Designed miniproteins, single chains, continued (2). Designs and how they scored, part 42

Each design is a single chain, and the fold is of that chain. pLDDT is the mean over its residues in the fold that is shown.

## One batch from the design tools (miniprotein)

Design m5519
Fold by ESMFold2-Fast:
Structure m5519 (fold): chain A 65 residues (1-65)
Amino acid sequence: DRLEEALRLIGEMLELRRTMRGEEAKALGEELAARLRELLEELADELEERYTEEELLALAEAAAA
C-alpha cells in the first residue's frame, strides 16, 4: 500500500499547486516533496525486504520496458 500512499501524496501536491499560488504554495510544495521522499525511501526498503536483488533488477527492467 506504500505505492498507493505515494501516488495519493503526489495527487495532493498537484492539487495544492493548482489551488494555491505564490510563496505559500511553494512552501507547501517543498514540505509535501519531503514527505513524498520519505515514503519513496520506505517503499524502496519494503521492496528490498520482499524481493532479492535479482528480483528487483528484473522488476526494474520490466517497468522500464
Scores: mean pLDDT 64

Design m5520
Fold by ESMFold2-Fast:
Structure m5520 (fold): chain A 62 residues (1-62)
Amino acid sequence: MELEIAEGMGLIAISVSKITGKRHKLSKEQQEELKKLEEEIRRAKTPEEMIKAALELLKTSE
């Protein structure tokens, strides 16, 4: 559980860093969607949900 939470937090940090770097290339709609996904990641109840949300956030930036 603790290790899984740490993994989720690490994935979130990586996802946010990559997306922040690409933010200047995103449309206004994509930027708003990213903000919503960032909140979903922070709101996630389980490490698995955190990881899933972080992956969706990465897909949105692609």
Scores: mean pLDDT 63

Design m5521
Fold by ESMFold2-Fast:
Structure m5521 (fold): chain A 68 residues (1-68)
Amino acid sequence: AEEVKRLAREAAEAARAGDRERALRHLQEMHSLGALTPEELARAEEAVRAGDLEALQRVLVRGYLRAS
């Protein structure tokens, strides 16, 4: 639960900093923990590559809710 919230925060921070590799690693770890579906992971990865922080945040919020 807490690990998912930390990973979501770190993924968002890495994406805002332009560190796509670190952001993608955190998203993949969230998926491995069951916080993101394969479809949500794919959408989040596309958002990171596109620099679409709003789309990324929408996916990360779903991960937060699953961590509850």
Scores: mean pLDDT 81

Design m5522
Fold by ESMFold2-Fast:
Structure m5522 (fold): chain A 83 residues (1-83)
Amino acid sequence: EAAEHVEKALEALEKGDYETAIEHLKKALEILPNNPYLWTLLGEAYLKAGKYEEAIKYLEKALEIDPDNELAKKLLDEVKAKL
């Protein structure tokens, strides 16, 4: 279920296991592809993994679905500050 994958992704993010977080978020997005929260978390996982190009890509997808997503905007600004 999508909720199970999200829970495991959040746990992996807390532990610094960004590879596992990315895998679970991608599985959740296969179930709920139009959920801007999941795209935002995927962008955060890539940002924390140091993969800034992918982080920008997925955060921009979150903002395409929900332009008022404050967390996605904040994370996108954070990624751009790292470049």
Scores: mean pLDDT 86

Design m5523
Fold by ESMFold2-Fast:
Structure m5523 (fold): chain A 77 residues (1-77)
Amino acid sequence: ALEEARAALAEAGRALAAGDPEAAIAAAERAIELAPDDPAIQAAAYALQALAYERLGEPEKAKEYFKKAAEYASKLP
């Protein structure tokens, strides 16, 4: 459900703030699973995953996820 997807995005953001990028990635993946047809949720989730990969020191993965975030953001009205 959309409410559950938004809660998962909030959890991903809190995990990043707490210094737990692995938990942030898992929560963002959950948000995508809960809202597979919502480009706004998907864009936000991919952006959070990209930030988490930056925190993990994986800049190439971060770039890939930022590209995915931009792709889904471009589908917004």
Scores: mean pLDDT 83

Design m5525
Fold by ESMFold2-Fast:
Structure m5525 (fold): chain A 90 residues (1-90)
Amino acid sequence: MKKREELLEAARAGDIDKAVEILEEMFKSGVLPEELAEMTREAVRVLIEQGKPVQAMALAIESVGLWLEYERSLTPEEQEALKKREEARK
């Protein structure tokens, strides 16, 4: 997925604002929370490997905040659909 490559490139550049923006677009496009969490962990790992632990922590915190805001912006029907998708991955 092209968005995953863009996220990793933003992480390599240390551009946390860009990385958060890409994650927000992916949340809105219906990428599953599990997949977004995996991609966020990859981006955080890249930042740690580059010696940028503060940026890695910032990205992790921002991704949690973004998820909470995204959940609050969903209609009740969209929230129900996400819960059903999570259950289907048992």
Scores: mean pLDDT 73

Design m5526
Fold by ESMFold2-Fast:
Structure m5526 (fold): chain A 59 residues (1-59)
Amino acid sequence: MEKELEELTRRATERIRELLEEGKSLEDAAREVAEELAKEGVPAELIEEAIRKAVEEVK
Protein backbone atom coordinates (compact mmCIF):
# COMPACT_ATOMS: atom_id res chain seq x y z
CA MET A 1 0.00 0.00 0.00
CA GLU A 2 2.50 2.68 1.12
CA LYS A 3 5.25 1.19 -1.09
CA GLU A 4 2.92 1.20 -4.11
CA LEU A 5 2.01 4.87 -3.53
CA GLU A 6 5.70 5.80 -3.20
CA GLU A 7 6.52 4.06 -6.49
CA LEU A 8 3.59 5.72 -8.27
CA THR A 9 4.54 9.14 -6.88
CA ARG A 10 8.14 8.67 -8.10
CA ARG A 11 6.97 7.61 -11.57
CA ALA A 12 4.50 10.50 -11.76
CA THR A 13 7.11 13.03 -10.61
CA GLU A 14 9.66 11.88 -13.20
CA ARG A 15 7.06 11.82 -16.01
CA ILE A 16 5.71 15.28 -15.09
CA ARG A 17 9.26 16.69 -15.11
CA GLU A 18 9.84 15.17 -18.56
CA LEU A 19 6.63 16.73 -19.92
CA LEU A 20 7.50 20.13 -18.41
CA GLU A 21 10.89 19.98 -20.18
CA GLU A 22 8.96 19.35 -23.42
CA GLY A 23 7.11 22.64 -22.85
CA LYS A 24 3.82 21.40 -21.43
CA SER A 25 2.12 23.25 -18.58
CA LEU A 26 2.02 21.68 -15.12
CA GLU A 27 -1.74 21.15 -15.49
CA ASP A 28 -1.38 19.43 -18.88
CA ALA A 29 1.51 17.28 -17.63
CA ALA A 30 -0.41 16.16 -14.52
CA ARG A 31 -3.51 15.34 -16.59
CA GLU A 32 -1.51 13.32 -19.14
CA VAL A 33 0.27 11.30 -16.45
CA ALA A 34 -3.03 10.64 -14.63
CA GLU A 35 -4.51 9.35 -17.92
CA GLU A 36 -1.48 7.09 -18.49
CA LEU A 37 -1.79 5.58 -15.00
CA ALA A 38 -5.54 5.04 -15.46
CA LYS A 39 -4.87 3.12 -18.70
CA GLU A 40 -2.43 0.90 -16.76
CA GLY A 41 -5.26 -0.02 -14.37
CA VAL A 42 -4.15 2.04 -11.37
CA PRO A 43 -7.11 2.84 -9.04
CA ALA A 44 -8.37 6.42 -9.35
CA GLU A 45 -7.80 7.11 -5.63
CA LEU A 46 -4.10 6.21 -5.89
CA ILE A 47 -3.70 8.19 -9.11
CA GLU A 48 -5.17 11.32 -7.50
CA GLU A 49 -2.91 11.05 -4.44
CA ALA A 50 0.24 10.22 -6.45
CA ILE A 51 -0.33 13.12 -8.88
CA ARG A 52 -0.96 15.56 -6.02
CA LYS A 53 2.29 14.55 -4.30
CA ALA A 54 4.24 14.55 -7.57
CA VAL A 55 3.04 18.08 -8.41
CA GLU A 56 4.24 19.27 -4.98
CA GLU A 57 7.65 17.60 -5.51
CA VAL A 58 8.10 19.22 -8.94
CA LYS A 59 6.95 22.70 -7.89
Scores: mean pLDDT 81

Design m5527
Fold by ESMFold2-Fast:
Structure m5527 (fold): chain A 69 residues (1-69)
Amino acid sequence: SSELIRILEEISRVLGEIKEYIEKGDLKKAKELEKKMIQKLKERGDFDMAKMFEDMSKKIESLLKSEKS
Protein backbone atom coordinates (compact mmCIF):
# COMPACT_ATOMS: atom_id res chain seq x y z
CA SER A 1 0.00 0.00 0.00
CA SER A 2 0.99 3.67 -0.30
CA GLU A 3 1.12 3.84 3.50
CA LEU A 4 3.69 1.03 3.68
CA ILE A 5 5.86 2.72 1.03
CA ARG A 6 5.71 6.04 2.92
CA ILE A 7 6.65 4.34 6.21
CA LEU A 8 9.61 2.58 4.56
CA GLU A 9 10.75 5.87 2.97
CA GLU A 10 10.53 7.62 6.36
CA ILE A 11 12.49 4.79 8.06
CA SER A 12 15.20 5.06 5.37
CA ARG A 13 15.39 8.86 5.75
CA VAL A 14 15.57 8.76 9.56
CA LEU A 15 18.26 6.03 9.51
CA GLY A 16 20.28 8.27 7.17
CA GLU A 17 19.89 11.22 9.56
CA ILE A 18 20.94 9.05 12.53
CA LYS A 19 24.06 7.97 10.60
CA GLU A 20 24.95 11.60 9.80
CA TYR A 21 24.54 12.73 13.42
CA ILE A 22 26.69 9.84 14.71
CA GLU A 23 29.39 10.70 12.13
CA LYS A 24 29.29 14.34 13.34
CA GLY A 25 29.58 13.16 16.97
CA ASP A 26 26.06 14.39 17.84
CA LEU A 27 25.00 11.25 19.68
CA LYS A 28 22.24 13.11 21.58
CA LYS A 29 20.40 14.08 18.38
CA ALA A 30 20.93 10.58 16.95
CA LYS A 31 19.31 9.03 20.07
CA GLU A 32 16.45 11.55 20.00
CA LEU A 33 15.65 10.67 16.37
CA GLU A 34 15.83 6.93 17.16
CA LYS A 35 13.48 7.20 20.17
CA LYS A 36 11.03 9.48 18.34
CA MET A 37 10.73 7.13 15.35
CA ILE A 38 10.34 4.01 17.55
CA GLN A 39 7.63 5.80 19.58
CA LYS A 40 5.82 6.90 16.40
CA LEU A 41 5.77 3.35 14.99
CA LYS A 42 4.61 1.85 18.32
CA GLU A 43 1.82 4.45 18.66
CA ARG A 44 0.61 3.39 15.19
CA GLY A 45 0.57 -0.27 16.34
CA ASP A 46 3.37 -1.09 13.87
CA PHE A 47 5.40 -3.10 16.41
CA ASP A 48 7.14 -5.23 13.74
CA MET A 49 8.28 -2.06 11.95
CA ALA A 50 9.40 -0.55 15.27
CA LYS A 51 11.53 -3.66 15.99
CA MET A 52 12.99 -3.62 12.46
CA PHE A 53 13.88 0.08 12.78
CA GLU A 54 15.45 -0.43 16.23
CA ASP A 55 17.58 -3.33 14.96
CA MET A 56 18.76 -1.40 11.88
CA SER A 57 19.53 1.74 13.93
CA LYS A 58 21.58 -0.25 16.48
CA LYS A 59 23.50 -1.96 13.66
CA ILE A 60 24.40 1.43 12.14
CA GLU A 61 25.52 2.70 15.59
CA SER A 62 27.66 -0.41 16.19
CA LEU A 63 29.35 -0.19 12.78
CA LEU A 64 30.11 3.54 13.11
CA LYS A 65 31.36 3.22 16.72
CA SER A 66 33.74 0.42 15.66
CA GLU A 67 35.08 2.70 12.89
CA LYS A 68 35.65 5.62 15.33
CA SER A 69 37.48 3.45 17.88
Scores: mean pLDDT 80

Design m5528
Fold by ESMFold2-Fast:
Structure m5528 (fold): chain A 72 residues (1-72)
Amino acid sequence: SEEDLLERVKAIIKELKEKYNLTKEQIYQMLEDAKRKSLAELVKQYGKEITLKIMELLSYPKELIDKALEEL
């Protein structure tokens, strides 16, 4: 369901915030960068682990990502 997908998206965002000490603003910036930059540029800028989490997050619908970021 969309509710189950929203909870998965929230879990990824919580990990980015809590494990990697990222702010909502930094996560928004990374999501925008991921649309415009190559994978190599993202890895150089953010590291492999954070880049893979951003790419995982981007596999979900934008509306769910936006909603999760607003609610967290």
Scores: mean pLDDT 86

Design m5529
Fold by ESMFold2-Fast:
Structure m5529 (fold): chain A 55 residues (1-55)
Amino acid sequence: SPLDELRELLEKAKEAEEAGDLETYQRYLNQALGLFLRHNIPVEEVEAIVREIEE
């Protein structure tokens, strides 16, 4: 589902950020933004995923 793909991209972005790989981090964020816009994902769903990943 688009939400599962968004979660995977945001998790990969966090892993890249923690590794200090800013290029990979930016690439995954750009992919996540594209998916968010293309599928009209509610902001509340994105915020919920980010909160879960930040824990």
Scores: mean pLDDT 82

Design m5530
Fold by ESMFold2-Fast:
Formats: sequence, structure tokens, C-alpha cells
Structure m5530 (fold): chain A 74 residues (1-74)
Amino acid sequence: APSEEEIERDIEKAMSIMKAWVLGLPQKTIDVLQAVLDQGGVEKADLDEIAERLGISRATVSRYIRKLKELGLL
């Protein structure tokens, strides 16, 4: 069963994704944001796995993460 802490994490993820959508970010950038948040944030995320799953390079994932950090979404 989801804990109170798990529910709070899901709300934070939903807010970040909604903000990215409102800002008009490209779908691939939003996909990277979703994948990183699903894996517990940048420090816990497997960037190579995300790159393979989304069909982009690891360098592209890293560039999108940098942009998302600059926007305050990560």
C-alpha cells in the first residue's frame, strides 16, 4: 500500500511534469524528466537505461537533465 511519503513523492513528480508541460517543453525532454523522477532523481537514475529506453544517446539525456536543472525541474 502506498505510504504518506510515497504519495508526497508522486505529487512532487506530477507537479514537475505539469510545470514542464505548461512551459511547452519538447516531449522527449518531458520523457527524460519523467524517467529520472521515476528512478528517484538524478543521483539514483541509470542514465544509460533511460537513454536505451527512450532511443536517444546518453549525452542527449545528460543535456536534457542540465536544461531541466536550469529550469528548476530537477
Scores: mean pLDDT 83

Design m5531
Fold by ESMFold2-Fast:
Structure m5531 (fold): chain A 63 residues (1-63)
Amino acid sequence: SHLEQGKALFAQKRYEEAVEQFRAALAEDPLNEEAALLLIMALQRLGRDDEAQAVGREYAARA
C-alpha cells in the first residue's frame, strides 16, 4: 500500500518520496489519521512547516 511504502521510505530518511506516498495514502482515505500524522512529520523533516500545518487543518476539517 502507499502507507507501507511511505513508512519504508521514511525509515530510510527519503522524506520527499515518503511525502508523495503519504499524500497518495491520504487521497485514498482522507480520514486515515496515521497517513496524516506521518505526512505532517515528513513535511516537518523537510522544513515544509506551512504545508504540514495545512495538512493538519484539512484533516481536522474532514474529521
Scores: mean pLDDT 87

Design m5532
Fold by ESMFold2-Fast:
Formats: C-alpha cells, sequence, structure tokens
Structure m5532 (fold): chain A 74 residues (1-74)
C-alpha cells in the first residue's frame, strides 16, 4: 500500500541520515559538517513529505540522501 511504502521510505531516510551523522562525527572536518547540515535539511523535508502524503517527493529525498552518503564515502 501507499502507507506501507511511505513508512519504508521514511525509515530509509532516517537510516541514511544516521549513517551520514556517524561519518561526519568520524571525519570531523568542515566538509563533513556541511554534508551533515545538508542531510539534516533533507531529513526535515522527508518528514514534511511523509506528513503531507507526498510519495513522489519522499522518493526524491531518499535518492538525494543516497547521493549525499555516496559523496561522503568517496
Amino acid sequence: SKEEEMERLLAEASRLFQEIVDLARQQGTPEAQALLDRAAELFIEAMKAYENGDLDKLREIVEELRRLLAEAQA
């Protein structure tokens, strides 16, 4: 269902955000802090998309968080 997909996507956004937090804490650089700040903004947008039932927006935000995590790991 749409509700189950929304819940899975929000959980994924939360997981990705926590991974970025952990990496930023390990790296301790200004660049890592900037990535963390961007991830925090995206996670707030994810929560808003979830509250508004905006499945497409939530999918886009999860993909953006995935890209941000990949950049942090590069």
Scores: mean pLDDT 87

Design m5533
Fold by ESMFold2-Fast:
Structure m5533 (fold): chain A 74 residues (1-74)
Amino acid sequence: AEEYRKKAEEALKNGDYKTAGDYYSQAGIEYEKQGDLEKAAESYRNAGLAYRKAGDDSKAVQAFKKAYELEQKL
């Protein structure tokens, strides 16, 4: 999970917003598998922000929706 988050942060520094969104989404999936719903929700929110910067509104909305659903379980 942390490895994907680090890769996402590196992609953001390089302006690779789509790649950053993809890595944040993978971090969210891995945090869900670990039962860390708070970090999973944070990762999906960061994925949504990255996808918005990339101009991928569809993926951004889906990522934000996933984050919101996880927050409702906390």
Scores: mean pLDDT 82

Design m5534
Fold by ESMFold2-Fast:
Structure m5534 (fold): chain A 88 residues (1-88)
Amino acid sequence: LEELIDKTITLEPQTVSVKPGETVTVTVTVDTGEKGKYLVTVELLDSDGNVVASASKVAEEGETVTLTLTNQSGEAGTYTLVVTLTKL
């Protein structure tokens, strides 16, 4: 529920060059100004917008979490990295 309980924050997308089987490490600090727990979701999207890798962790306000993504597409290329914070 977006209106009352869930707050979704999408960080500015980044582009990364990744080979098949390579890992991308993402460090996210939860700094939303609101106390509570957040689902930190990181997705790696191909040029068609398909999710080729995803990872998530739960963190509290003020915590830093590290997530690793492996390119499972089998294709080398430029991918879009999307980070989303969802309040729990």
Scores: mean pLDDT 73

Design m5535
Fold by ESMFold2-Fast:
Structure m5535 (fold): chain A 60 residues (1-60)
Amino acid sequence: FDEEAALAFAREEIEKVLAEEGIITGEDLEAIAEKLSEKFGISRAKALEIVIKAAKEVLS
């Protein structure tokens, strides 16, 4: 499993939401985690951990 690729994908999706809406919500994070889980074949729980990590990086 390529965690760096998953983080890059999550960051791009988060940046896209921020560009369109100006804010990211928990629902947005869950939707991105679902996409990540499907794309990389990982659990939704693991995908959500990666999405939260990416969100902290983007929002820092």
Scores: mean pLDDT 80

Design m5536
Fold by ESMFold2-Fast:
Structure m5536 (fold): chain A 59 residues (1-59)
Amino acid sequence: MEEAEKAIEEMRELAEKASPEARPIAEGTVAFVAGLKDDPEAALKAKERGIAIVKEKEA
């Protein structure tokens, strides 16, 4: 799987596991990463940022 597609898939999994409080942020990040599928580097950075935000919200 291409890096961008893999990043989108991982973000979807994170969104499914996210708490109700973090889910809107996770869903927004999935949409943002999907918008960057033509730029794998930006998609990976967006994924890392989104994961950090979701983890911070859940902590």
Scores: mean pLDDT 68

Design m5537
Fold by ESMFold2-Fast:
Structure m5537 (fold): chain A 60 residues (1-60)
Amino acid sequence: LKELSVEEANKYAEEVGKKAREEALKDPSVSESQAVAIEVGATLRALAETNPNADLDIYV
């Protein structure tokens, strides 16, 4: 987990994003556009956590 390759980190981040979207969509007040934003945000955050050298600089 701690030393994932870039490809492995990307796959992990995609899975985290997909899970976040599914959880968000369980709340009927969440719009599809909001769920997509949550998916993207979760994916980028997971990528930053597993690859601190990523150019995204999304750590907050």
Scores: mean pLDDT 70

Design m5538
Fold by ESMFold2-Fast:
Structure m5538 (fold): chain A 71 residues (1-71)
Amino acid sequence: GPLPDEVVAAIVEAARALAAGDRERALAIMEELVKKYPDDATVWFAAGFIARAAGDEELAKEYFEKGRKAK
């Protein structure tokens, strides 16, 4: 597929953390993921959606902008 298994697993874990109410854990997972895959637009967009769901609209905007530049 277009994404490594590690990326999919990290996104699933971040989503589970959000479902459990652990916003800090979800944001930390996605911060590490974007550091590993800084040139992957899909990873930045996933991080943006997780940040927005966590209530961090400014971080979401930053991640979406980085995703647009990576594409």
Scores: mean pLDDT 86

Design m5539
Fold by ESMFold2-Fast:
Structure m5539 (fold): chain A 59 residues (1-59)
Amino acid sequence: RLEEVAERIAEAMADAGYSPEETRKVALRAAQDLGFSPEEAERVAELAAKKTEELIKKR
């Protein structure tokens, strides 16, 4: 669940040209809106930022 949400956000943000830092903020807010706990929201943000960084590096 958390990984799927993070990957979806990362792909959309990377495609739009956003940075990992920007992706982290978007993912954190999205997870909070979905009702995840503070710890879960931070994990989603971390995973999304890391995935966005990986997607950018392969360009």
Scores: mean pLDDT 79

Design m5540
Fold by ESMFold2-Fast:
Structure m5540 (fold): chain A 91 residues (1-91)
Amino acid sequence: GPVSQEEIDAAVVEIELAVALTVAKNGKEVSPEYIKRITERVKEVIEKMSPELAKELAERAIDLFKKIADYSNEEGKKTAEEAIKELEKML
């Protein structure tokens, strides 16, 4: 059937995280405000999903945030680590 809105929303936040990772890999600073906005969007999408799909999205987002932290400065790393903790609470 057609792609669901939940599938679209999940794909969009994963793309936003992939963009943030690409920026970090290129040695550019991802702002803490940008990381916080993506985190809130991920949480909003998770709240609208079934528990199984929510867990899968949360685990994928956590993996992406860990990679973002690896390429980030101290402030970006701290903000990404806080995002990971918030998403782990939703598991």
Scores: mean pLDDT 84

Design m5541
Fold by ESMFold2-Fast:
Structure m5541 (fold): chain A 84 residues (1-84)
Amino acid sequence: MYERAMRLAGPLLRRADELARRGAEAARAGDYATAAELLREAARLAEEAARVLEEAGDLESARLLRESAEALRAHADEMEARAK
């Protein structure tokens, strides 16, 4: 069970990390609209990975990923506010 969960969560986590990095680059370049979109998608993928790990019984990793997703959403909201 856990091995299958890691097979599913691994790609989600790698994608989330890539999108978060690209979002930070967009924010640094002043492209706040793109940064908000990328960070929001990264948060969504982190939340999906958290659900997969929680279903597999890894409650600690799931909690940490949900905290990370919340931080990413807060950052996305800040970027969206700047994109007006």
Scores: mean pLDDT 85

Design m5542
Fold by ESMFold2-Fast:
Structure m5542 (fold): chain A 63 residues (1-63)
Amino acid sequence: MTVEQAAQLLVKEGKVPLEVAREAVELALQGRLDEAIELLKKGGLSEKQARSAVEFVAAHAVR
């Protein structure tokens, strides 16, 4: 999936603001997984939800 598709998934399922979702996806693709998790938590996800989302994005998202 693309960066935009991953960001839209986070907005629709996680109710995360689009700007936060896009930044978190970019951080995950850069291997900055802990930073991506913390950003998603600030966006309203629990730690478990944020970690699962980052792992999914890292496995499936491409630029």
Scores: mean pLDDT 80

Design m5543
Fold by ESMFold2-Fast:
Structure m5543 (fold): chain A 85 residues (1-85)
Amino acid sequence: MEALEEELEKVIEILEKAGAPQEVIDAFRQIRKILVEQLEKSTEEKRPAIALSMLEDIKQAIESLFPEDEEAIEAVEKAIETVRE
């Protein structure tokens, strides 16, 4: 869980450095908070499925809003792989 939180914070930092609007940064921080809360409320067996679903939604949002930000996309893909392990 802590590793996933750190990877999501890295995605937010990459977007902030890329000059993403503050409203977008705040939205991703809120999504990260919701993801952590959902994982804490779920059984260990269900946590990977919930995390993967939310990370896939985050990846789609980044690809739609920042399609040329390869660093942000790669950071989300790394977070997805962390959940799969």
Scores: mean pLDDT 74

Design m5544
Fold by ESMFold2-Fast:
Structure m5544 (fold): chain A 59 residues (1-59)
Amino acid sequence: MTGEEAAEEIRELGKKYGVDEEELENAAKGALEFYKEKGEEGAKEAVEAAKYNLEEAKK
C-alpha cells in the first residue's frame, strides 16, 4: 500500500461517514507522512487509525 492509496482510502471512508472535509484532508496528509517515514507499514497504520477514529466518532 502506497501513501497515495492510503490517503484515497481515508477520503472514501470519510465520505461514507460524512466527515468534515478539512479533518479528512488532515487525516489523508497524515497517511502520506506515515508512508514517507515507515513505508508500506506506516500507510497501513494510518488507514487503520483513521478507520478506528471514524467508527468511534459515529458512536
Scores: mean pLDDT 77

Design m5545
Fold by ESMFold2-Fast:
Parts: C-alpha cells; structure tokens; sequence
Structure m5545 (fold): chain A 60 residues (1-60)
C-alpha cells in the first residue's frame, strides 16, 4: 500500500513521535520493509508502527 509522506508525518506528530522516528518509518515503508523491521529501526513497538500506518492511511 502507498501512503503519502505528508500523511505519515501528520500521523507521527499525532502519536507524539520524534522527527527521526517518523523519518525512519517513512523510509522503511517506502523501501517495503516489514512493520517489525521498521519498529526495530525507529525504536518503537510494532503496535505503534501499525497505528501510525493506519492513521496515515485514514488521513491520506
């Protein structure tokens, strides 16, 4: 699934994530990485990545 960078950034802010955490999630999603791999790199839980992606899809 393709989600806009603007929606991913907005979702990251809504969830209280740092710019670095949000950037890691954006990069991992664009590279087709798994939610688990994105979570490990961003230093957040898989549940947080899942919530961010769901919120970003709703905002898009």
Amino acid sequence: MRISTASLVAAGRALGLSGAQTAAIVAGHNEGRSQREIAERAGVSVATVSRLLRLAAALD
Scores: mean pLDDT 80

Design m5546
Fold by ESMFold2-Fast:
Structure m5546 (fold): chain A 80 residues (1-80)
Amino acid sequence: SKEKERKLAIENFLLVADAVQEAYDRALREIDPDVKPGQLPTKKLSKEEAEKVREIFLKHLDELAPEVQSRIKELEKKYE
């Protein structure tokens, strides 16, 4: 069914988008602990701080990948 395929694609996209946002929020809070989820930095980051946010972000994405894969599998099962 094209309807099931569309719903699965949208839910997969949102699941990945949520994981990316979570990884970024966690990375930013390591450098700027006063930042709220989904918010911009409370201060202008230095080049070194911005580089560190990127490094931590990629690490958190890698750590979240197995959980995201598991949730994608559950979505596939739900739409079968």
Scores: mean pLDDT 80

Design m5547
Fold by ESMFold2-Fast:
Structure m5547 (fold): chain A 71 residues (1-71)
Amino acid sequence: SANKVAIVKRALTQFNEATKNASEEERISKAELLGKQLRNLGVELTPDVQLEIDKSDLNDSEKQALINGLN
């Protein structure tokens, strides 16, 4: 849905800004927490949500942690 995609896009932008000076371990932990927060908002891993995650500046480990939190 457009509403859920907008939430994900905003969250990913804010994550990149908030974690730019964080360690790799801290970024991975925060990515998983973000996934859990998005799940609580009713976000599901749909193709449009997956595309926004794939387009983000997150690295592969951070993307996987986000997806783990979302599930």
Scores: mean pLDDT 85

Design m5548
Fold by ESMFold2-Fast:
Structure m5548 (fold): chain A 99 residues (1-99)
Amino acid sequence: LEEAKERALEALDEALRTLAELSEKVSFEDEITLSVAMIGLAVAKLVVEKAESKEEVAEALRFAARVLERTAELLKDEEAKEAALEQARRLRELAEEIE
């Protein structure tokens, strides 16, 4: 469980850093979209920290991936859209591995 939480938090932190870097390069509208996604990822981190099972960790990662997938649908910048989808894919793969 502890190793699963550590890996999940590292992956979520990497996704957050990616979104923060993108927010400096996109339109104000896309910056708002990315900021909302970052709040969703922060919530996922809190859920991971309180998780009592590997299933709960995996579910938090799938929630974060869904947030990123929805974010990608709303983003107008192609590079930001691709980056969000790549982070979503990584979180889903990690969830499958942990579970």
Scores: mean pLDDT 87

Design m5549
Fold by ESMFold2-Fast:
Structure m5549 (fold): chain A 80 residues (1-80)
Amino acid sequence: SELRKRIEEAIKRLEELLREYLARLSRTSDPAEIAELEEGVKKAVEALRKALEKAEEAGLDLEELLEKLEEDIRGLEELL
């Protein structure tokens, strides 16, 4: 399914963003930057959890899942 491939790509991008947030957290000592990065990590983890949960459901709305993943990815990219 084309939608499933797009969801898989979105999940991969979200995993890449999570790794980038974690890498930045390991290199910074700025309290304001730490707070923003910790929020980004929490959002990325929650988005991944929801995506994996939704992808396992029979009869899921894959288009709505993809739209939400793309929205979450955009927000996370803007915070970097």
Scores: mean pLDDT 77

Design m5550
Fold by ESMFold2-Fast:
Structure m5550 (fold): chain A 64 residues (1-64)
Amino acid sequence: MMSAREVGEYLVRNLGKISKEEAEELIRKGVELAGEEAGLSDEEIEKRLKKIIEELNKGAVFAK
């Protein structure tokens, strides 16, 4: 699997070209990996994940 950085770069590069479900899956994996690398608590990881998914749902365009 990709590192947190690679997941983030892939997501940014392919935003609008991938499905909403695929984007959410990549974000979940990226946030979990980044949180583990940074030594964040499960609570902080979940909080960041929810915020990022909420922002995507508000304004991101996904592939149909």
Scores: mean pLDDT 69

Design m5551
Fold by ESMFold2-Fast:
Structure m5551 (fold): chain A 96 residues (1-96)
Amino acid sequence: SPEEAVKRFNEGFGKVTYEVPASATDEELKALVEEAIDGLAKQAIDFANAMGAKSVKVEKEIEVTPGGSVRGRLKVTFEFDEGKYEVEAEVEAVKT
């Protein structure tokens, strides 16, 4: 079913944290997080196409804490004839 397929997809669509050297720039952290979020968004769109979703909505948010971290959040809403299902992912890059 679409619900079971989304549940299995969501098991791989989780939280990731990257620890980076203190010398890394905010721009480097942002690029790392954006690349990861874009990859997850592509996986979600590919999944929606494979499963015959009526629509897929992708919402991206990037938050920069200057000198410390960058956090990316991804919310995906799949619409099927049976209903709507949401999955979320979070990617964070932190200076150590």
Scores: mean pLDDT 86

Design m5552
Fold by ESMFold2-Fast:
Structure m5552 (fold): chain A 76 residues (1-76)
Amino acid sequence: DAAAALDALTARGLAVAEGLERLDAELGARWRAEIEALTERARKALAEGPDAAAEALAELSAAVERGEATLRALAA
């Protein structure tokens, strides 16, 4: 469901932030702030309805995927 998807994306996003912080504390902190803002937006969208939730979760998912790709490139 949308709540489970939000929880999963939040966990993945925070894992990326932790990984980036180990490599570059400033980069990780900035990315953590961005993912927290997107997560808050998605949480609010879940209260608005399924269409709003789907749109916000898609944006959060895209951001998490970009963060994961960045972390993989930097960690290699």
Scores: mean pLDDT 84

Design m5553
Fold by ESMFold2-Fast:
Structure m5553 (fold): chain A 72 residues (1-72)
Amino acid sequence: SKAEEALRLLAEAEEYFKKGDFEKAIELIEKAREHAEALAERFGVSVEEILEGLEKAIESIKLAEKNKKAVE
């Protein structure tokens, strides 16, 4: 299902984040957002709630990337 595809993308994004590949992690979360309606149906929440959660995840990753680049 599209929800299962999105969940695989999110799991893969977590693995890339742990490897320090922040750009790839963000790319995978953005791909998962294309299936936000399916995720909302899967979890019994609003599409808006899913989109807010994914956006916060992206913002957190961007902050982690910025902090890593600032520490030379």
Scores: mean pLDDT 82

Design m5554
Fold by ESMFold2-Fast:
Structure m5554 (fold): chain A 56 residues (1-56)
Amino acid sequence: EEERKKVAKEIADKLNEIGDALDEGLAKAREEREKNGLSREEARRRALEEAEKLLE
């Protein structure tokens, strides 16, 4: 085992967490879009905001 491999695993884990948070943000944005008839750009903006909150 090398320290570099440990760091690579930590990076991979963080990328997976980012992906999960983005997926949740996108799902919430889709629900809001369907309920409120939001524009495509507004839905995307809200998805990014939700993903950022989940990654805090």
Scores: mean pLDDT 71

Design m5555
Fold by ESMFold2-Fast:
Structure m5555 (fold): chain A 111 residues (1-111)
Amino acid sequence: MAREYLERAAELLVELERLEAAGRLSPEERERLIEEIAELAAKAAAARLGTEVTDAMIEAARRTVEALLAGDGARLEELWRNSDPQQQAAIQAVLEARSLAQARLAAEARA
């Protein structure tokens, strides 16, 4: 289950990047995609930990997605330091999904 959630989150991150590059991303669509990515990352983390998804995990994932989109590494480090282990698992899940998304975008650019 965790891998399936991460793969879906990566697909949504690719969609977000494509829509933004095309100038077709509305504020409403951007927020929707960020929320869906955050929920999927939190579900992946919860599945790995053997726990239920918490609002704190979803919020940590959402803030991580926003920091990555802004290119703000310092904000990402601050989020990690101020997070509990469940929130850190959600942050890590977003980072894994981003790595998968970057690999997919790189492969697409070569095709």
Scores: mean pLDDT 85

Design m5556
Fold by ESMFold2-Fast:
Structure m5556 (fold): chain A 102 residues (1-102)
Amino acid sequence: MLDKGKELLKQEKYEEAVEAYKEAIEENPEDAEAWFNLGIVLEILGKLEEAVEYYKKAIELDPEFAEAYANLGHVLEILEKYEEAEKYYKKAKELDPNFEKA
């Protein structure tokens, strides 16, 4: 899904990418990766508060999803919620030591 979403974004088909991931979530609402990928698309579109909610859903479904914690931290930092961003970056690093903190 990420590769397909990235391809659609490269073609400026942002709405198609959103709809594709929404359909994936409708078929399997427990697919943490689909929630995470929709969060990425929303972040690229500048819908940062919506991206936060989708990343939170991804980590709710998969509490060991290090990349979702890292991306959530990054979006929170852009929103100037630095204390919350630090918490999620720390969690991402604890789950995967190869993640860089912004």
Scores: mean pLDDT 79

